# Designs tried in a protein design run: designed miniproteins, single chains, continued (3). Part 69

Each design is a single chain, and the fold is of that chain. pLDDT is the mean over its residues in the fold that is shown.

## One batch from the design tools (miniprotein)

Design m10378
Fold by ESMFold2-Fast:
Structure m10378 (fold): chain A 98 residues (1-98)
Amino acid sequence: MQPRMYLVYVTVHLKESEEGLKAKKELAERMEKMGFRVIKQEDTTLEFVGIARSLEEAEEMRKKALDLVLSIPYAESVEFQIEDTVTGETGPKEVVRR
């Protein structure tokens, strides 16, 4: 029997500009301070995962990540997905575009 945890996946797409590339470094640092781990890094895309002990904590982490991404003017879109590690079920993919 596995302990119930929720994985919060966050994928951020940045503009293809020098300012966007600089924002990428700031975004990664600020997301890590919020408890997210960088799991994939490409030129204009960053993928993160956070671990939550409840669905409520997972939703709070998602809201904080969304607020952070929306504070960065060079972010074009962000995708969220929450996974229940006990059931293996993944919630709906939420996409927020500028």
Scores: mean pLDDT 79

Design m10379
Fold by ESMFold2-Fast:
Structure m10379 (fold): chain A 100 residues (1-100)
Amino acid sequence: SSEELLKKLKELLKEIVEMVKNKAPVEEILKKIDEAYEVGKQIVEKGSEEQRKEMLLEIQKTLLEIIDIVDETKDPNIEEVLKYFKEKATELMELIEEKE
């Protein structure tokens, strides 16, 4: 089910981007980022090296999409979401380095 975890992560990342575009409450977006982070941790522990690499690429794509929205809107709430997303992405990268 590591393949299923990767699919779930991709779905959660798409949902995060849509929530940001739709101006969902910050607290709800942060909870969705926490859900994605928990799935990401499971991929780090149970996934292959290739699956971890694919996860990082999907996270990077999502990060760039959120940056574009921040640049377009200049919304402080979306900037807070971006900051939190970056913190959780960094934590996942550190967990991968610990495994490698």
Scores: mean pLDDT 87

Design m10380
Fold by ESMFold2-Fast:
Structure m10380 (fold): chain A 86 residues (1-86)
Amino acid sequence: MKISPEEAAEIVREAARLPVDEAVRLAGQKLGISPEAIDAVIDSARAAGLTPAQAVAMVVGTAYREGKISKEAADAALRVAGELEP
């Protein structure tokens, strides 16, 4: 079953409260991206000094590109990630 927009938004709210590495792992596992993609996002987020919300936004983009979530789910998740930015 594909994740609903409401479920995707809730995953982002939950993950963005964690440290960046844990945020990416939680969001990546729940959105169903590959383990290799999770590792790549963690490396990129740490190198760029991203916030947990910014790192989770990268996970959402990756999940959409991998066909794991709908555009509506990605849009809802990215809106929440933007709301959680400092």
Scores: mean pLDDT 84

Design m10381
Fold by ESMFold2-Fast:
Structure m10381 (fold): chain A 77 residues (1-77)
Amino acid sequence: MKAPDILGYMLEVSEEVREGYETDGVVAVMAAVLNVYPDATLARKIMDMSGASEEDKEKVVKLAESEEAKKFLEEHK
């Protein structure tokens, strides 16, 4: 999947993410975006719109850097 396609999809679901998804779901999605797309600007904006704290942003970075998260994303490529 190309990076612009991923970002387009994320923008389309952004309202649902803000209103429907729990924080853990948002964190998992943002961790996946950070692993696939090196420009994290949009992911950070979506987290800010969802009311994510700096602690939650650090949690996303840690999750994205974890071996388990990398392995999970590799299995779902």
Scores: mean pLDDT 52

Design m10382
Fold by ESMFold2-Fast:
Structure m10382 (fold): chain A 77 residues (1-77)
Amino acid sequence: ERKLLIARAMIEALSLDEEFAKKAKLDEKDVEKTIEHALKLYKEMPVEKAREFGEKLAEELTRRIPELAEEIAAALG
């Protein structure tokens, strides 16, 4: 359940960039693979886009999993 919410937040954040949106696909049957794939896309994006992604990811995670917001903010810097 929580992993699915995280995966959805990550896919939504990647939708900020048209090319990354095309690569970011939610697989509800393999949520862990979806998260892993999204993280790989995050690491491949330019620094400027990585910041935008991080901000949007924090926003989406705060909306979907408020309890996790503090931990995610710390992880993203």
Scores: mean pLDDT 71

Design m10383
Fold by ESMFold2-Fast:
Structure m10383 (fold): chain A 87 residues (1-87)
Amino acid sequence: ALRTAVRIEAEVIMRALPTIVDAIFAVKRGELSEEEARARITEAIIAALEELAARADPRVRAALDRAIAHTRATGELPSSEELAEWL
């Protein structure tokens, strides 16, 4: 379970990485507030999770749906340990 959780989180981060990098540089340029950048990063993470959930095995999809709910509630991706417990 933990290995699968780590792979999922790595894939989510890799998919969100361009948005994360762009948001950080936009804040440094004064084009975005840190709050606006955080919102964009959170939405990119949610979008990556939703894309993975759409293509996932039903058991993994349930865990990803919980990860989406967690990210919407907290603004943060669940830990690999938490995601592993949901798998």
Scores: mean pLDDT 83

Design m10384
Fold by ESMFold2-Fast:
Structure m10384 (fold): chain A 62 residues (1-62)
Amino acid sequence: SQLQQQLDDVQTMIDVLRQQRRIIEQRVRDNPDDKMAQTQLRSVQDGIDEVERRRQQIQDQL
């Protein structure tokens, strides 16, 4: 179904964003004064939260 394909795509997107978050978290640990890395960490977390909300909406339609 199209909903199952959308769910699979969203799961892949979450996995990619979580990998990006791990890399940025390491940058923040290595340089706590890196304000750009701190901003990117907040941005990627917001992205994860949004995609997880989308995943829930798709699951509610299944």
Scores: mean pLDDT 87

Design m10385
Fold by ESMFold2-Fast:
Structure m10385 (fold): chain A 78 residues (1-78)
Amino acid sequence: ARAKVLFETESDKVEQEVDPSLFGRPASELKEPTGSTLEFWIGDKELPDLDKYIENFVEEAEKRGIKVTKSEITEVVE
């Protein structure tokens, strides 16, 4: 099973300056960021604690100067 998660960010930059690999996730599962949004799949191991994974992502984004304004699970697939 996998979950697709969307993060909206409050960024001072306009183009795709947010590199998802900076958050310590497998790049192969990431969608290229568009403006202030990041969307990617989270794998099976993280699903039981998906909310903690999201929390950790938000904390890592803030450490890198990126403020997350919204986090949402958009899709879940087996």
Scores: mean pLDDT 59

Design m10386
Fold by ESMFold2-Fast:
Structure m10386 (fold): chain A 87 residues (1-87)
Amino acid sequence: SMEETAREASKALAENREDAQAGIDRLEASLAAKAPDMTPDQAAVARAIIDARRALYANYQDLDKVAALIAEAQAAMDRLRALLAAQ
């Protein structure tokens, strides 16, 4: 269920928030440094991924927001898996 998934995700986000946040901060710094060498499409995708992860950790206490963000992430992952399986 989505509510159960959101609850488990929220708990996991709370338990490892500091380590994951440090990782996100490193990705932000890396993106800023590499952005001039990236295509606009590559930079936009990288930014969207980082922003989505940051939003999850910023909103881990809000189960409705976590549920919405997890649903978006799950849909994106399912799409990627389908594309890879089609190859």
Scores: mean pLDDT 70

Design m10387
Fold by ESMFold2-Fast:
Structure m10387 (fold): chain A 84 residues (1-84)
Amino acid sequence: MPLPLSEEQIEKILESFEKAVEEDGKPKLEELEKNNDLEKLKEAKEIIEEYKNLLLAKNPEKIYEIARNNSLEEVKEELKKEAE
């Protein structure tokens, strides 16, 4: 599952996601989705959804950490582990 964005873009998007979750304990991504920032949320949603499935990460910190490092190798490894 290749990442559609550069490492910097992924980091910024997931930083917003992590910050939103930490601030309200609620997904500010829902607000972004309801607002005109839908394209930013769309990109983040695609990446987060892949990381969620691959890592089963329910904590935004873990998803964000993976995206910050943009470690496709780690993502692929988690995918294999999830398959077992």
Scores: mean pLDDT 48

Design m10388
Fold by ESMFold2-Fast:
Structure m10388 (fold): chain A 81 residues (1-81)
Amino acid sequence: EEREKRIEELVERLKEELLEAGVSEETAEGVGDLAREAMRGEISREDAIKAAEEFASSTTSKEEAELAVEKLREALEEFEE
């Protein structure tokens, strides 16, 4: 219950930070979905980061991909207790 609320708050903040930084809505949503899956324990943190690197690299510029992955790492780190 509290865990799920925290996951959604962190994912929403991650998406907002990415959009504010100029990352596309498609890339922000994809990275946010990977963050949610990792936080729910559906995939590992390492797998989520790797998937985000591959996804972002195929959908946006290298610079935007690097920023998106960096923000994902920060969100996952903040989620870890």
Scores: mean pLDDT 80

Design m10389
Fold by ESMFold2-Fast:
Structure m10389 (fold): chain A 90 residues (1-90)
Amino acid sequence: AEEEAERVTEKVAEANPGELSEEDKERFKRLAYSLLTGEPVVDPSLSPEAQALEEAVTRAVTKEIGRLSEEETVETLLKIFELRKSTPKV
């Protein structure tokens, strides 16, 4: 799980060289861990209400999709990265 999350994050960084900061890598590692294990992860910079909503969304998504493989997690994170690039919402 943790080692897989690290590998997934590295693959995402390799696909987007120079576009991911160390902070971004840390965020993607947390998200990869969540997708691989089904455990909810939240951004600590969000309000408590927003954190609760992110937990609920993560649980709903992982319940529907189930546990993702490393390959599926890489694809999912690449899609999330592209969405964030297109719409800069906090």
Scores: mean pLDDT 66

Design m10390
Fold by ESMFold2-Fast:
Structure m10390 (fold): chain A 94 residues (1-94)
Amino acid sequence: MITLLVQAQPADAERAAEILDEAAKKAGFGEVTLEQLGEEYRITLNQAPNSKDTLIVKAEYDASGRIKSLSLYKRYPNGKEELLAETPDLTPPD
């Protein structure tokens, strides 16, 4: 289980969760869930049971240390990583 907290507009958070969910499911991983926690969103990603492959999320941060975007990778047993999906920019307007 991978859990991330993002500060984003509702539509951007929902779109990011949909992109990650579709990519994770196509790669044989579990459901991605989105939960609102006050002014933040929790995105939860689930590993596939009994898979030899590992789901990895990489976060890009803005100059303020907020999550700007998320990239979803599949890591193979040989250590090779494959990019599955990238979210749009999650940074709220200034």
Scores: mean pLDDT 78

Design m10391
Fold by ESMFold2-Fast:
Structure m10391 (fold): chain A 68 residues (1-68)
Amino acid sequence: SSLALTRAALQRIRDAAKRNPEKAVEVGKAEGRRVSDAIGASPREAEAMVEAFVAYAEKTREEYLKAQ
């Protein structure tokens, strides 16, 4: 399901941010593209999904940077 794909992607973003916060946004972009492709999203939907995953990655990155 699209929910399962999204949850797995968000977990990979969290794991990446924990290991290397500076790579979190890059992983967010890659996961947004992967999920949008997997669900057959339109170009506009794909762009919105990438933006949402990047925003999540930035928030997660900031949390781990504050902890260091």
Scores: mean pLDDT 83

Design m10392
Fold by ESMFold2-Fast:
Structure m10392 (fold): chain A 95 residues (1-95)
Amino acid sequence: SDKKEWADLLIDTVRDTTKHFSKDLQQEVLEIAKEIAELIEQSSDSVLSQTMQRFSDMLLDIVRRAPLLTPEQRGQLFKERLKDLLEWLKSLLAS
């Protein structure tokens, strides 16, 4: 399904973006990404579109801030922003 294809793309994008993080941090962000992916697969196409737009915006903001941050700070920022996306998605689906 389209939702499964986007879910797989989300996980692959997170894996690629975080491949230079510590193994522990990469595992944490992949677990968050998998939870987002599972929720997307259960959601409407509108929710999928909104989630992908927010994820894209998140990645662009992180890239813009990256030159001002240490590698550790970049990792923590990525994790916190991905958590924010997950909590937003959970809140939207609970409505």
Scores: mean pLDDT 85

Design m10393
Fold by ESMFold2-Fast:
Structure m10393 (fold): chain A 61 residues (1-61)
Amino acid sequence: TTTITVNKTSTALDTADYSFTPGDYKYSATLDGVPIYFNSIEDAKTFLSTGPIGTHTLVIY
């Protein structure tokens, strides 16, 4: 388990492949307590960049 805290200063367009429902995904994570699933770390980073401005905590399982 890896915990990452980020401080976001801008909002970007959401173009990542991610899901809020379990499925056949390589990565399982929780963002601010909300489960989220990705096939790549790049998709996880894109999702983080499109969220609300402020401090966020990403926990990767």
Scores: mean pLDDT 63

Design m10394
Fold by ESMFold2-Fast:
Structure m10394 (fold): chain A 75 residues (1-75)
Amino acid sequence: EVEELKEWAERAIKRLEDLMKKQGVSEEKINEFVEKARKIAEELLKDYEDGKISPEEALKRFVEELNKLYEEVKK
C-alpha cells in the first residue's frame, strides 16, 4: 500500500539522518541527503501508483538509492 511505503521510506530516512548526526556529518549535508531521499521516495511512490512498479521493487530501488546517497555524504 502507498501509505505503508511512505511510512517505511520516512523511517529509513530518519534512521540514516540520526546515524549521520552521530557520525558528525554536517547539518547542511544531512539536509541535502534528506531532501534528495524524499524526492526519490516521491518518484517511486508515483511510479507505484501509476502501476509501473511493484511495492517490493519500489522498496528495493529506494534502499539502493539511499545507500548511494549515504556513501556520497561520507566523502
Scores: mean pLDDT 80

Design m10395
Fold by ESMFold2-Fast:
Structure m10395 (fold): chain A 64 residues (1-64)
Amino acid sequence: GLSPEELRQLQDFLRTLLQLLRDGASPKTIREQGQKLIGRLAPSVRDIAQAFGTQVINQQTQLA
């Protein structure tokens, strides 16, 4: 399981990603900012963050 600190990092990542979507950022911008944020996360959180980030981006791009 994730530590409380790792869970907070994941929550911050997801909140930032959702804010970019809400602000109407392009899929390219969301992907680029997502990758920068993932690079700042603890290694244990990066794989989970990448999976969730990819899923969110894919769902939004499919909905148009």
Scores: mean pLDDT 74

Design m10396
Fold by ESMFold2-Fast:
Structure m10396 (fold): chain A 115 residues (1-115)
Amino acid sequence: KPKSIEERVLEDLKKIREYLEKGLAIAEQEGNTKAVELYRKALQKVDEIETAVKNKDFEKAYEKLLELERTIFEARQVVEKEMSPEAAAEANKLFDEISKLLVKTYLAIRIDLIL
């Protein structure tokens, strides 16, 4: 049985959370307070999107997804500029996986808004 759009979005959000938690751990190990704050903000946005999706409020989910994308962009800039090359390389792998999942989530939410 194919999963609903809601189930697929929630599954992808769970994976985004897992990657963000790994990125947070790297930022904490590096002692980069700015990156830590941005990762925590991103995780809070994931929780807000999950709540909106569960409530079938896809307009709010879309709004919060854009806020999440901007926060992740800011986190990536801090990581690339302020963290060690080794830590930045590991974080960038996680950001690449998050970016793929964000595109997938964005498209799924947009489909539900039209249907």
Scores: mean pLDDT 87

Design m10397
Fold by ESMFold2-Fast:
Formats: C-alpha cells, sequence, structure tokens
Structure m10397 (fold): chain A 66 residues (1-66)
C-alpha cells in the first residue's frame, strides 16, 4: 500500500540510504490511488529546480494516504 511504502521511505531517509529512499518513493507513488495528483507533485518539484530523485522523494513525502 502507499502507507507501507511511505513508511519504508521514511526509514530509508533516517538511515541515509539514498538508493532505498528513491526505490520506496517510486513504489509509494505507484501505489497511490490518485495517480494524477502524484504526477502533478513530481512535475511541480521538477519545475522548482529539484532533481528527478529529489522530486520523487518530496512528492511521496507530500502525498497523503487518503
Amino acid sequence: SFAEEKAKLEEAIKAKDREKALEYAKRALQAHPDQARAQQLVDSYLAKGYSEEEAYILAALTLRPE
């Protein structure tokens, strides 16, 4: 589920494991029920000058499970 993958993302960030953080961010985004909102958040962070990796992680952290 989105909530499970987001929890794993947060643990990977605490562990400072960038590769796992990116992996879990992508899984969380794919598991989110609102795919249009997930894509809009990724695009918004990219437009603000974040890298692709940063955009995925920030979008996944910003999204709510609801």
Scores: mean pLDDT 83

Design m10398
Fold by ESMFold2-Fast:
Structure m10398 (fold): chain A 107 residues (1-107)
Amino acid sequence: DILDLLEELRKLAEQVVDPKSRETILKSVEEAEKSVKEEDYVSAIGYLNGVITSAFHSSSSLDLREQLVTTAIEAMVKIYQRRGQDASAESLRASIPHILAALKRRA
């Protein structure tokens, strides 16, 4: 369920060590949840991309940032599937290793 993944994202976001990134991610998750409930999937995807961007800028551990990114992508994949956009869902899933490699390169 998309909402279960957003709840997981909220729990991960609460563990973010830098206050600015934590606040931004929590707000993005809250807005994504509202958007999903309103079936505004375009806005939901936008907010989830915001989570990924904030995870890249966070000073939190690599493991936590990887969990934030992968959980956000899994939520986006399920949104694309719900919209019948299976090719977009598969393309996004295939990009996970590349995105995680980019996180690891960020010193």
Scores: mean pLDDT 88

Design m10399
Fold by ESMFold2-Fast:
Structure m10399 (fold): chain A 70 residues (1-70)
Amino acid sequence: TMSREEQERLYLALKLALEGASPEEIARELTRRGLPMSVETAARIVASVAANPESARWLLDALERSLAAG
């Protein structure tokens, strides 16, 4: 089970990737918000979103509901 911090990090990374942000932009923004992520990890997320954007949107919605509930 993912921690709340892990859920928030993934939520923000997925949202930015779906908005067309680069791996470097995602890593920089998440680090600025206190949720550090490497460019390499952000690049993997961008690639996954590009491969399955509908699955990424579904997961984004699920994370948003989870974060709102707790």
Scores: mean pLDDT 85

Design m10400
Fold by ESMFold2-Fast:
Structure m10400 (fold): chain A 82 residues (1-82)
Amino acid sequence: MKEIQEILEQIRELIRKAKAENQEEILKKLDKLEEAIKNGKIVEALELLRDLRILIINSLEGEIREEILKLLEKLAELLKSL
């Protein structure tokens, strides 16, 4: 659980650093993902993570996008291992 929370916080920091026009939309999706994880709704969490990944690909570019995508992939692997 601590590792999952740490990854979520790193993703939040990178999203804020990227200063995308749709930052609020991305952060709201991340908040829904965190809530689903906290409530043990793993299937919903994986669906939200997939949607968030698509949103990141369409909203960001460069090194920050690649870093966020790597963190999302690591998060998906951790969730599937629960």
Scores: mean pLDDT 84

Design m10401
Fold by ESMFold2-Fast:
Structure m10401 (fold): chain A 64 residues (1-64)
Amino acid sequence: GAEAARRGGEAAARGDREAAREGALKTSQLGNSGGATGVFEAVREGLRGEEALRAAERGIQAGS
């Protein structure tokens, strides 16, 4: 689940909102709801670059 969340975070960092959302949905399906939430929050708040990556990582840590 963590790898899918990181890929979603990378997509959000690039501004690829659609890929980021797909990554979050896949992360949720793999049972990492924290990681999925982190990626969704990055997209919702319009986070880019390192801030988007940090949001995904914080979600992973909280959901582990």
Scores: mean pLDDT 80

Design m10402
Fold by ESMFold2-Fast:
Formats: C-alpha cells, sequence, structure tokens
Structure m10402 (fold): chain A 74 residues (1-74)
C-alpha cells in the first residue's frame, strides 16, 4: 500500500497511511531524504495487525507498532 507524508513538527513527521490511519516518525529517526508530500510504501505484518513496515523511496525500512490512535516507531 502507499502512504504520504502529510505533516512536519519539531518532534517528527506525520505519515498518512489511509483515510483514518497515521504513523509518527520521530525527528531523531527522520532520514534527511524524507519530506512533506513524499510517497512511502507500507505493509502490515501478516502475523500481527498492530505492526507494520514503512519503506521510503530509497529503500530505508521502519517498523511501527500501533499505540492508541497512531503507529509509532518500535
Amino acid sequence: AEGVVVGESPEGLVIRLDKTTYAFLPASKRPSSLHIGDIVSWEQDPNDPNKLTITTADGTEFVFQRQGNYYVLE
């Protein structure tokens, strides 16, 4: 599936995965190549619906765990 970077704050990036699902990538882990408007790919873990991987255009992978209303970096 595809997502898009929709927000930036001093604390990190907000990535929209679908109409109701978001991931938060902390500023400390932000790749310098990733900006607002960038398209990312994501895939849900087949064994854990609360876990997913986001892959950036350059092939960098981030694993996220669902916590409350967001997916947060593991």
Scores: mean pLDDT 80

Design m10403
Fold by ESMFold2-Fast:
Structure m10403 (fold): chain A 55 residues (1-55)
Amino acid sequence: KEELIKKILEKSEEAARLVKAASETKLTPDEVAALGKRLSELNEEIIKAVRQLRE
């Protein structure tokens, strides 16, 4: 249970840092695509961990 909460917080923090970095930098189309893919991966991991917390 505590491990899942820690994982959610770590992934959420990583996503927040990526969004902040993107807002401060002019990204190329390829960099935007890579950012979108990484954010999707982080979101999937967070959703999976949250679902496990409710089981």
Scores: mean pLDDT 78

Design m10404
Fold by ESMFold2-Fast:
Structure m10404 (fold): chain A 92 residues (1-92)
Amino acid sequence: LPYELLQFEVPRDKVEEVLKKLAEKISEKTGRKSELRTVNGYPAIYTPGVLFAVAVPSPKDPDKAILNVLVHKKYAEWVEKILTEELGAKRL
């Protein structure tokens, strides 16, 4: 499959802000609409052909969420850079 799974740690109180900003940057870069969603009660975003990301509570730290990003390999390096350098996420 042309997709890979990236995982990031994000402060739980910043999950919605991180997802919103990521969605905006993806829409700007790709011209595709990013949708903010809820999947099984968890905040998520989906952009067809680019990525699906969902934030779940960290089992190790109640103040953290794990952002699971299933991203097309073509965008993986760019998405990691945006999340770590601009949005303050920590790569796991």
Scores: mean pLDDT 86

Design m10405
Fold by ESMFold2-Fast:
Structure m10405 (fold): chain A 89 residues (1-89)
Amino acid sequence: DAEELARLRAEAEAVAQAFLDWARPRLEAMPREEALARLDRLLALTDERIAALEERLARDPDDREALRELLTLRALRGLLEALRAELEA
């Protein structure tokens, strides 16, 4: 259902953005090297979880819980990469 998928994507983006809005001022309060190290760790953990969820969905394409989490983590990954680039510049 295209409407259901669109809602899941919107929810995923909202959850990811809410996390970033919470995390950003905390990372900005840290020394740059510490903030970058924490972002690198978060990105690594996000990538590991995305890979696991992609394997889970390959085995069960109808797993709505896995799909919701995967969409949220993909949105979060993009936001974390953008923040890392901002801090590195």
Scores: mean pLDDT 87

Design m10406
Fold by ESMFold2-Fast:
Structure m10406 (fold): chain A 76 residues (1-76)
Amino acid sequence: MEEIEELILEALRRLQAETPERPVSVAEIRAADPRLAALPDEELLGALRRLAEQGKVVLDLSTDVPLERIGVVLGP
């Protein structure tokens, strides 16, 4: 569980450094690591929700979008 959360944070930190002006999509996070690409949708969403509860990320759930299009930003 914690290993997947750390993979998400590392991918997000790298991708957001490259595109600081916008949120990173879940699809981009999945493309960053084969382990994340192979992860079931429910497990990936669960890890993202846990990170959001910890204040480590902010999820853009304001639109009716599929999981892959959800925007993710590093927390403050």
Scores: mean pLDDT 75

Design m10407
Fold by ESMFold2-Fast:
Structure m10407 (fold): chain A 62 residues (1-62)
Amino acid sequence: SMAEIEAKKKRVYEALVEEKKPTISYEELAERVGLSQATVRRLLKELVEEGVISEETLKRVV
């Protein structure tokens, strides 16, 4: 559902902004939020397109 997608986006966003290290891997971020790396990559791109995060913030994920 759309509500589930929005909840997943929020979880990815919160995990990324709470990370104190300058970088985090797609694998580690995916493991923390309980999603696949492919799903995390897609949701991060959507968050950039929606203006929720910057391109610079996206570059933290390696």
Scores: mean pLDDT 85

Design m10408
Fold by ESMFold2-Fast:
Structure m10408 (fold): chain A 77 residues (1-77)
Amino acid sequence: MDEKIHELVAEVGEAVRRYLETGSEEDKERVKQLIKELAELDKDIALSVINVMARAARELGREDVAKFLEEVAKEIK
């Protein structure tokens, strides 16, 4: 289980990075799917990852991505 959580955290980070670069709906849906999968294993870790990634998105001037991540957080709470 810990290995799967570690893998999903890495996959979420990569998916968010890709979405920040592309802005595509496909990459957005992948981010949402991976976060939901992570939340099924550990909700607290999923929320922590969202918080870190939303902050990073804002620092890059991508408020749209930050708001999307916060909406996903609301869905999994």
Scores: mean pLDDT 84

Design m10409
Fold by ESMFold2-Fast:
Structure m10409 (fold): chain A 91 residues (1-91)
Amino acid sequence: MTVSIVAFGDDGALVAYERVSGTLERIREGMRRVVEKIKAEDRVTVRIGTSGTPEDARELTELVKELLAEAGFTVVDERFEGNNTTLTIAR
């Protein structure tokens, strides 16, 4: 499975981009790198895309939400678009 994670600041500027393939652990490490890059932001839009199914996208979204919560972010909006998820998050 291939996963793309893109994060944009409140001004629409690209803050983080990760594209990872392989095992769930490799994908998790890619997600951790995105979370570390956005930790200084107050509000971020995170887009998660997967080559898998819509269910894969939802499972990956839950993992990202857990990592975001550990970093002090709250999900204020969530959208599912097939195999893509868009999260608006704020501290």
Scores: mean pLDDT 80

Design m10410
Fold by ESMFold2-Fast:
Structure m10410 (fold): chain A 107 residues (1-107)
Amino acid sequence: MEELQKLLELLDEIIRDLEKMKEAVRSGNYDEALELMTRAIEKFAEARQLAESLGLDEIVELLNRAMELVAKAYQALLSGNTDEALKYLDEAIKVVREARKLVEEKL
């Protein structure tokens, strides 16, 4: 139970960091966007490790999928394609929210 609450808190932090990353991308603050991406990746690693320790294979799969979408957003930014980057970030946020809902249902 306590570990599930910790996982929910990590997922909430990831969602906040990704939303802040979208705003940084929209405002052209690329340095801030990259810093937020680094923080999100670290939190994804923590959340994935915790989900693995709890045997939550479905959550691990969703976190891996969200990380792939964040990586695609980064590549889009490097290519100057801001619209594609925002699209991938929106998809990543949706996947993390789905993972959060599944974790909450296990409480």
Scores: mean pLDDT 86

Design m10411
Fold by ESMFold2-Fast:
Structure m10411 (fold): chain A 87 residues (1-87)
Amino acid sequence: AKELVEQAIDLLTQAEALSKDIMIQADLSMVIMTLSLALRAETKEEAKELLKLAIKALDKLLKEVSGEVKKLVEQARRLVEEALKEL
């Protein structure tokens, strides 16, 4: 689970660097922060809640992104969903 979340953060960081839209960059930064908090969560329940929040945010973001950024966000979302299933 932890390695999948770390991989998702890396993909979203790449997406943020490729994005030219400041609002999309801000939204990506917020998701990265949420995933980082999930890695630091003291309980499995807290981690699950943060991963679920990240998935909802990524679902909203996927409606606004295109091209390579969309591919990276879709891949990150799959990794977060897999991490949630492993918890």
Scores: mean pLDDT 87

Design m10412
Fold by ESMFold2-Fast:
Structure m10412 (fold): chain A 83 residues (1-83)
Amino acid sequence: MTEEDLEAAAEKGLSVLSPEVVELQRELLRALLTGDASAEELAELARRLARLMGKDEAEVEEAGREAREAHAELRRRRAEAAA
């Protein structure tokens, strides 16, 4: 619930959140590190995480956009490093 997520965020730590939040954070981090997820999947994970953490709609959209940018940048750098 947004109320409980906002209290956790106000403590400036991820603390022990709901299992759903923890699982989404784990999926997002794994997707970033392994490159198994598409840019859109990464953006969806980032948006869901932001919503569960009590971010407003504008911040949710920004989180998704940032995730897509990060995915594209990582793909580009990996291609350059492999060359």
Scores: mean pLDDT 70

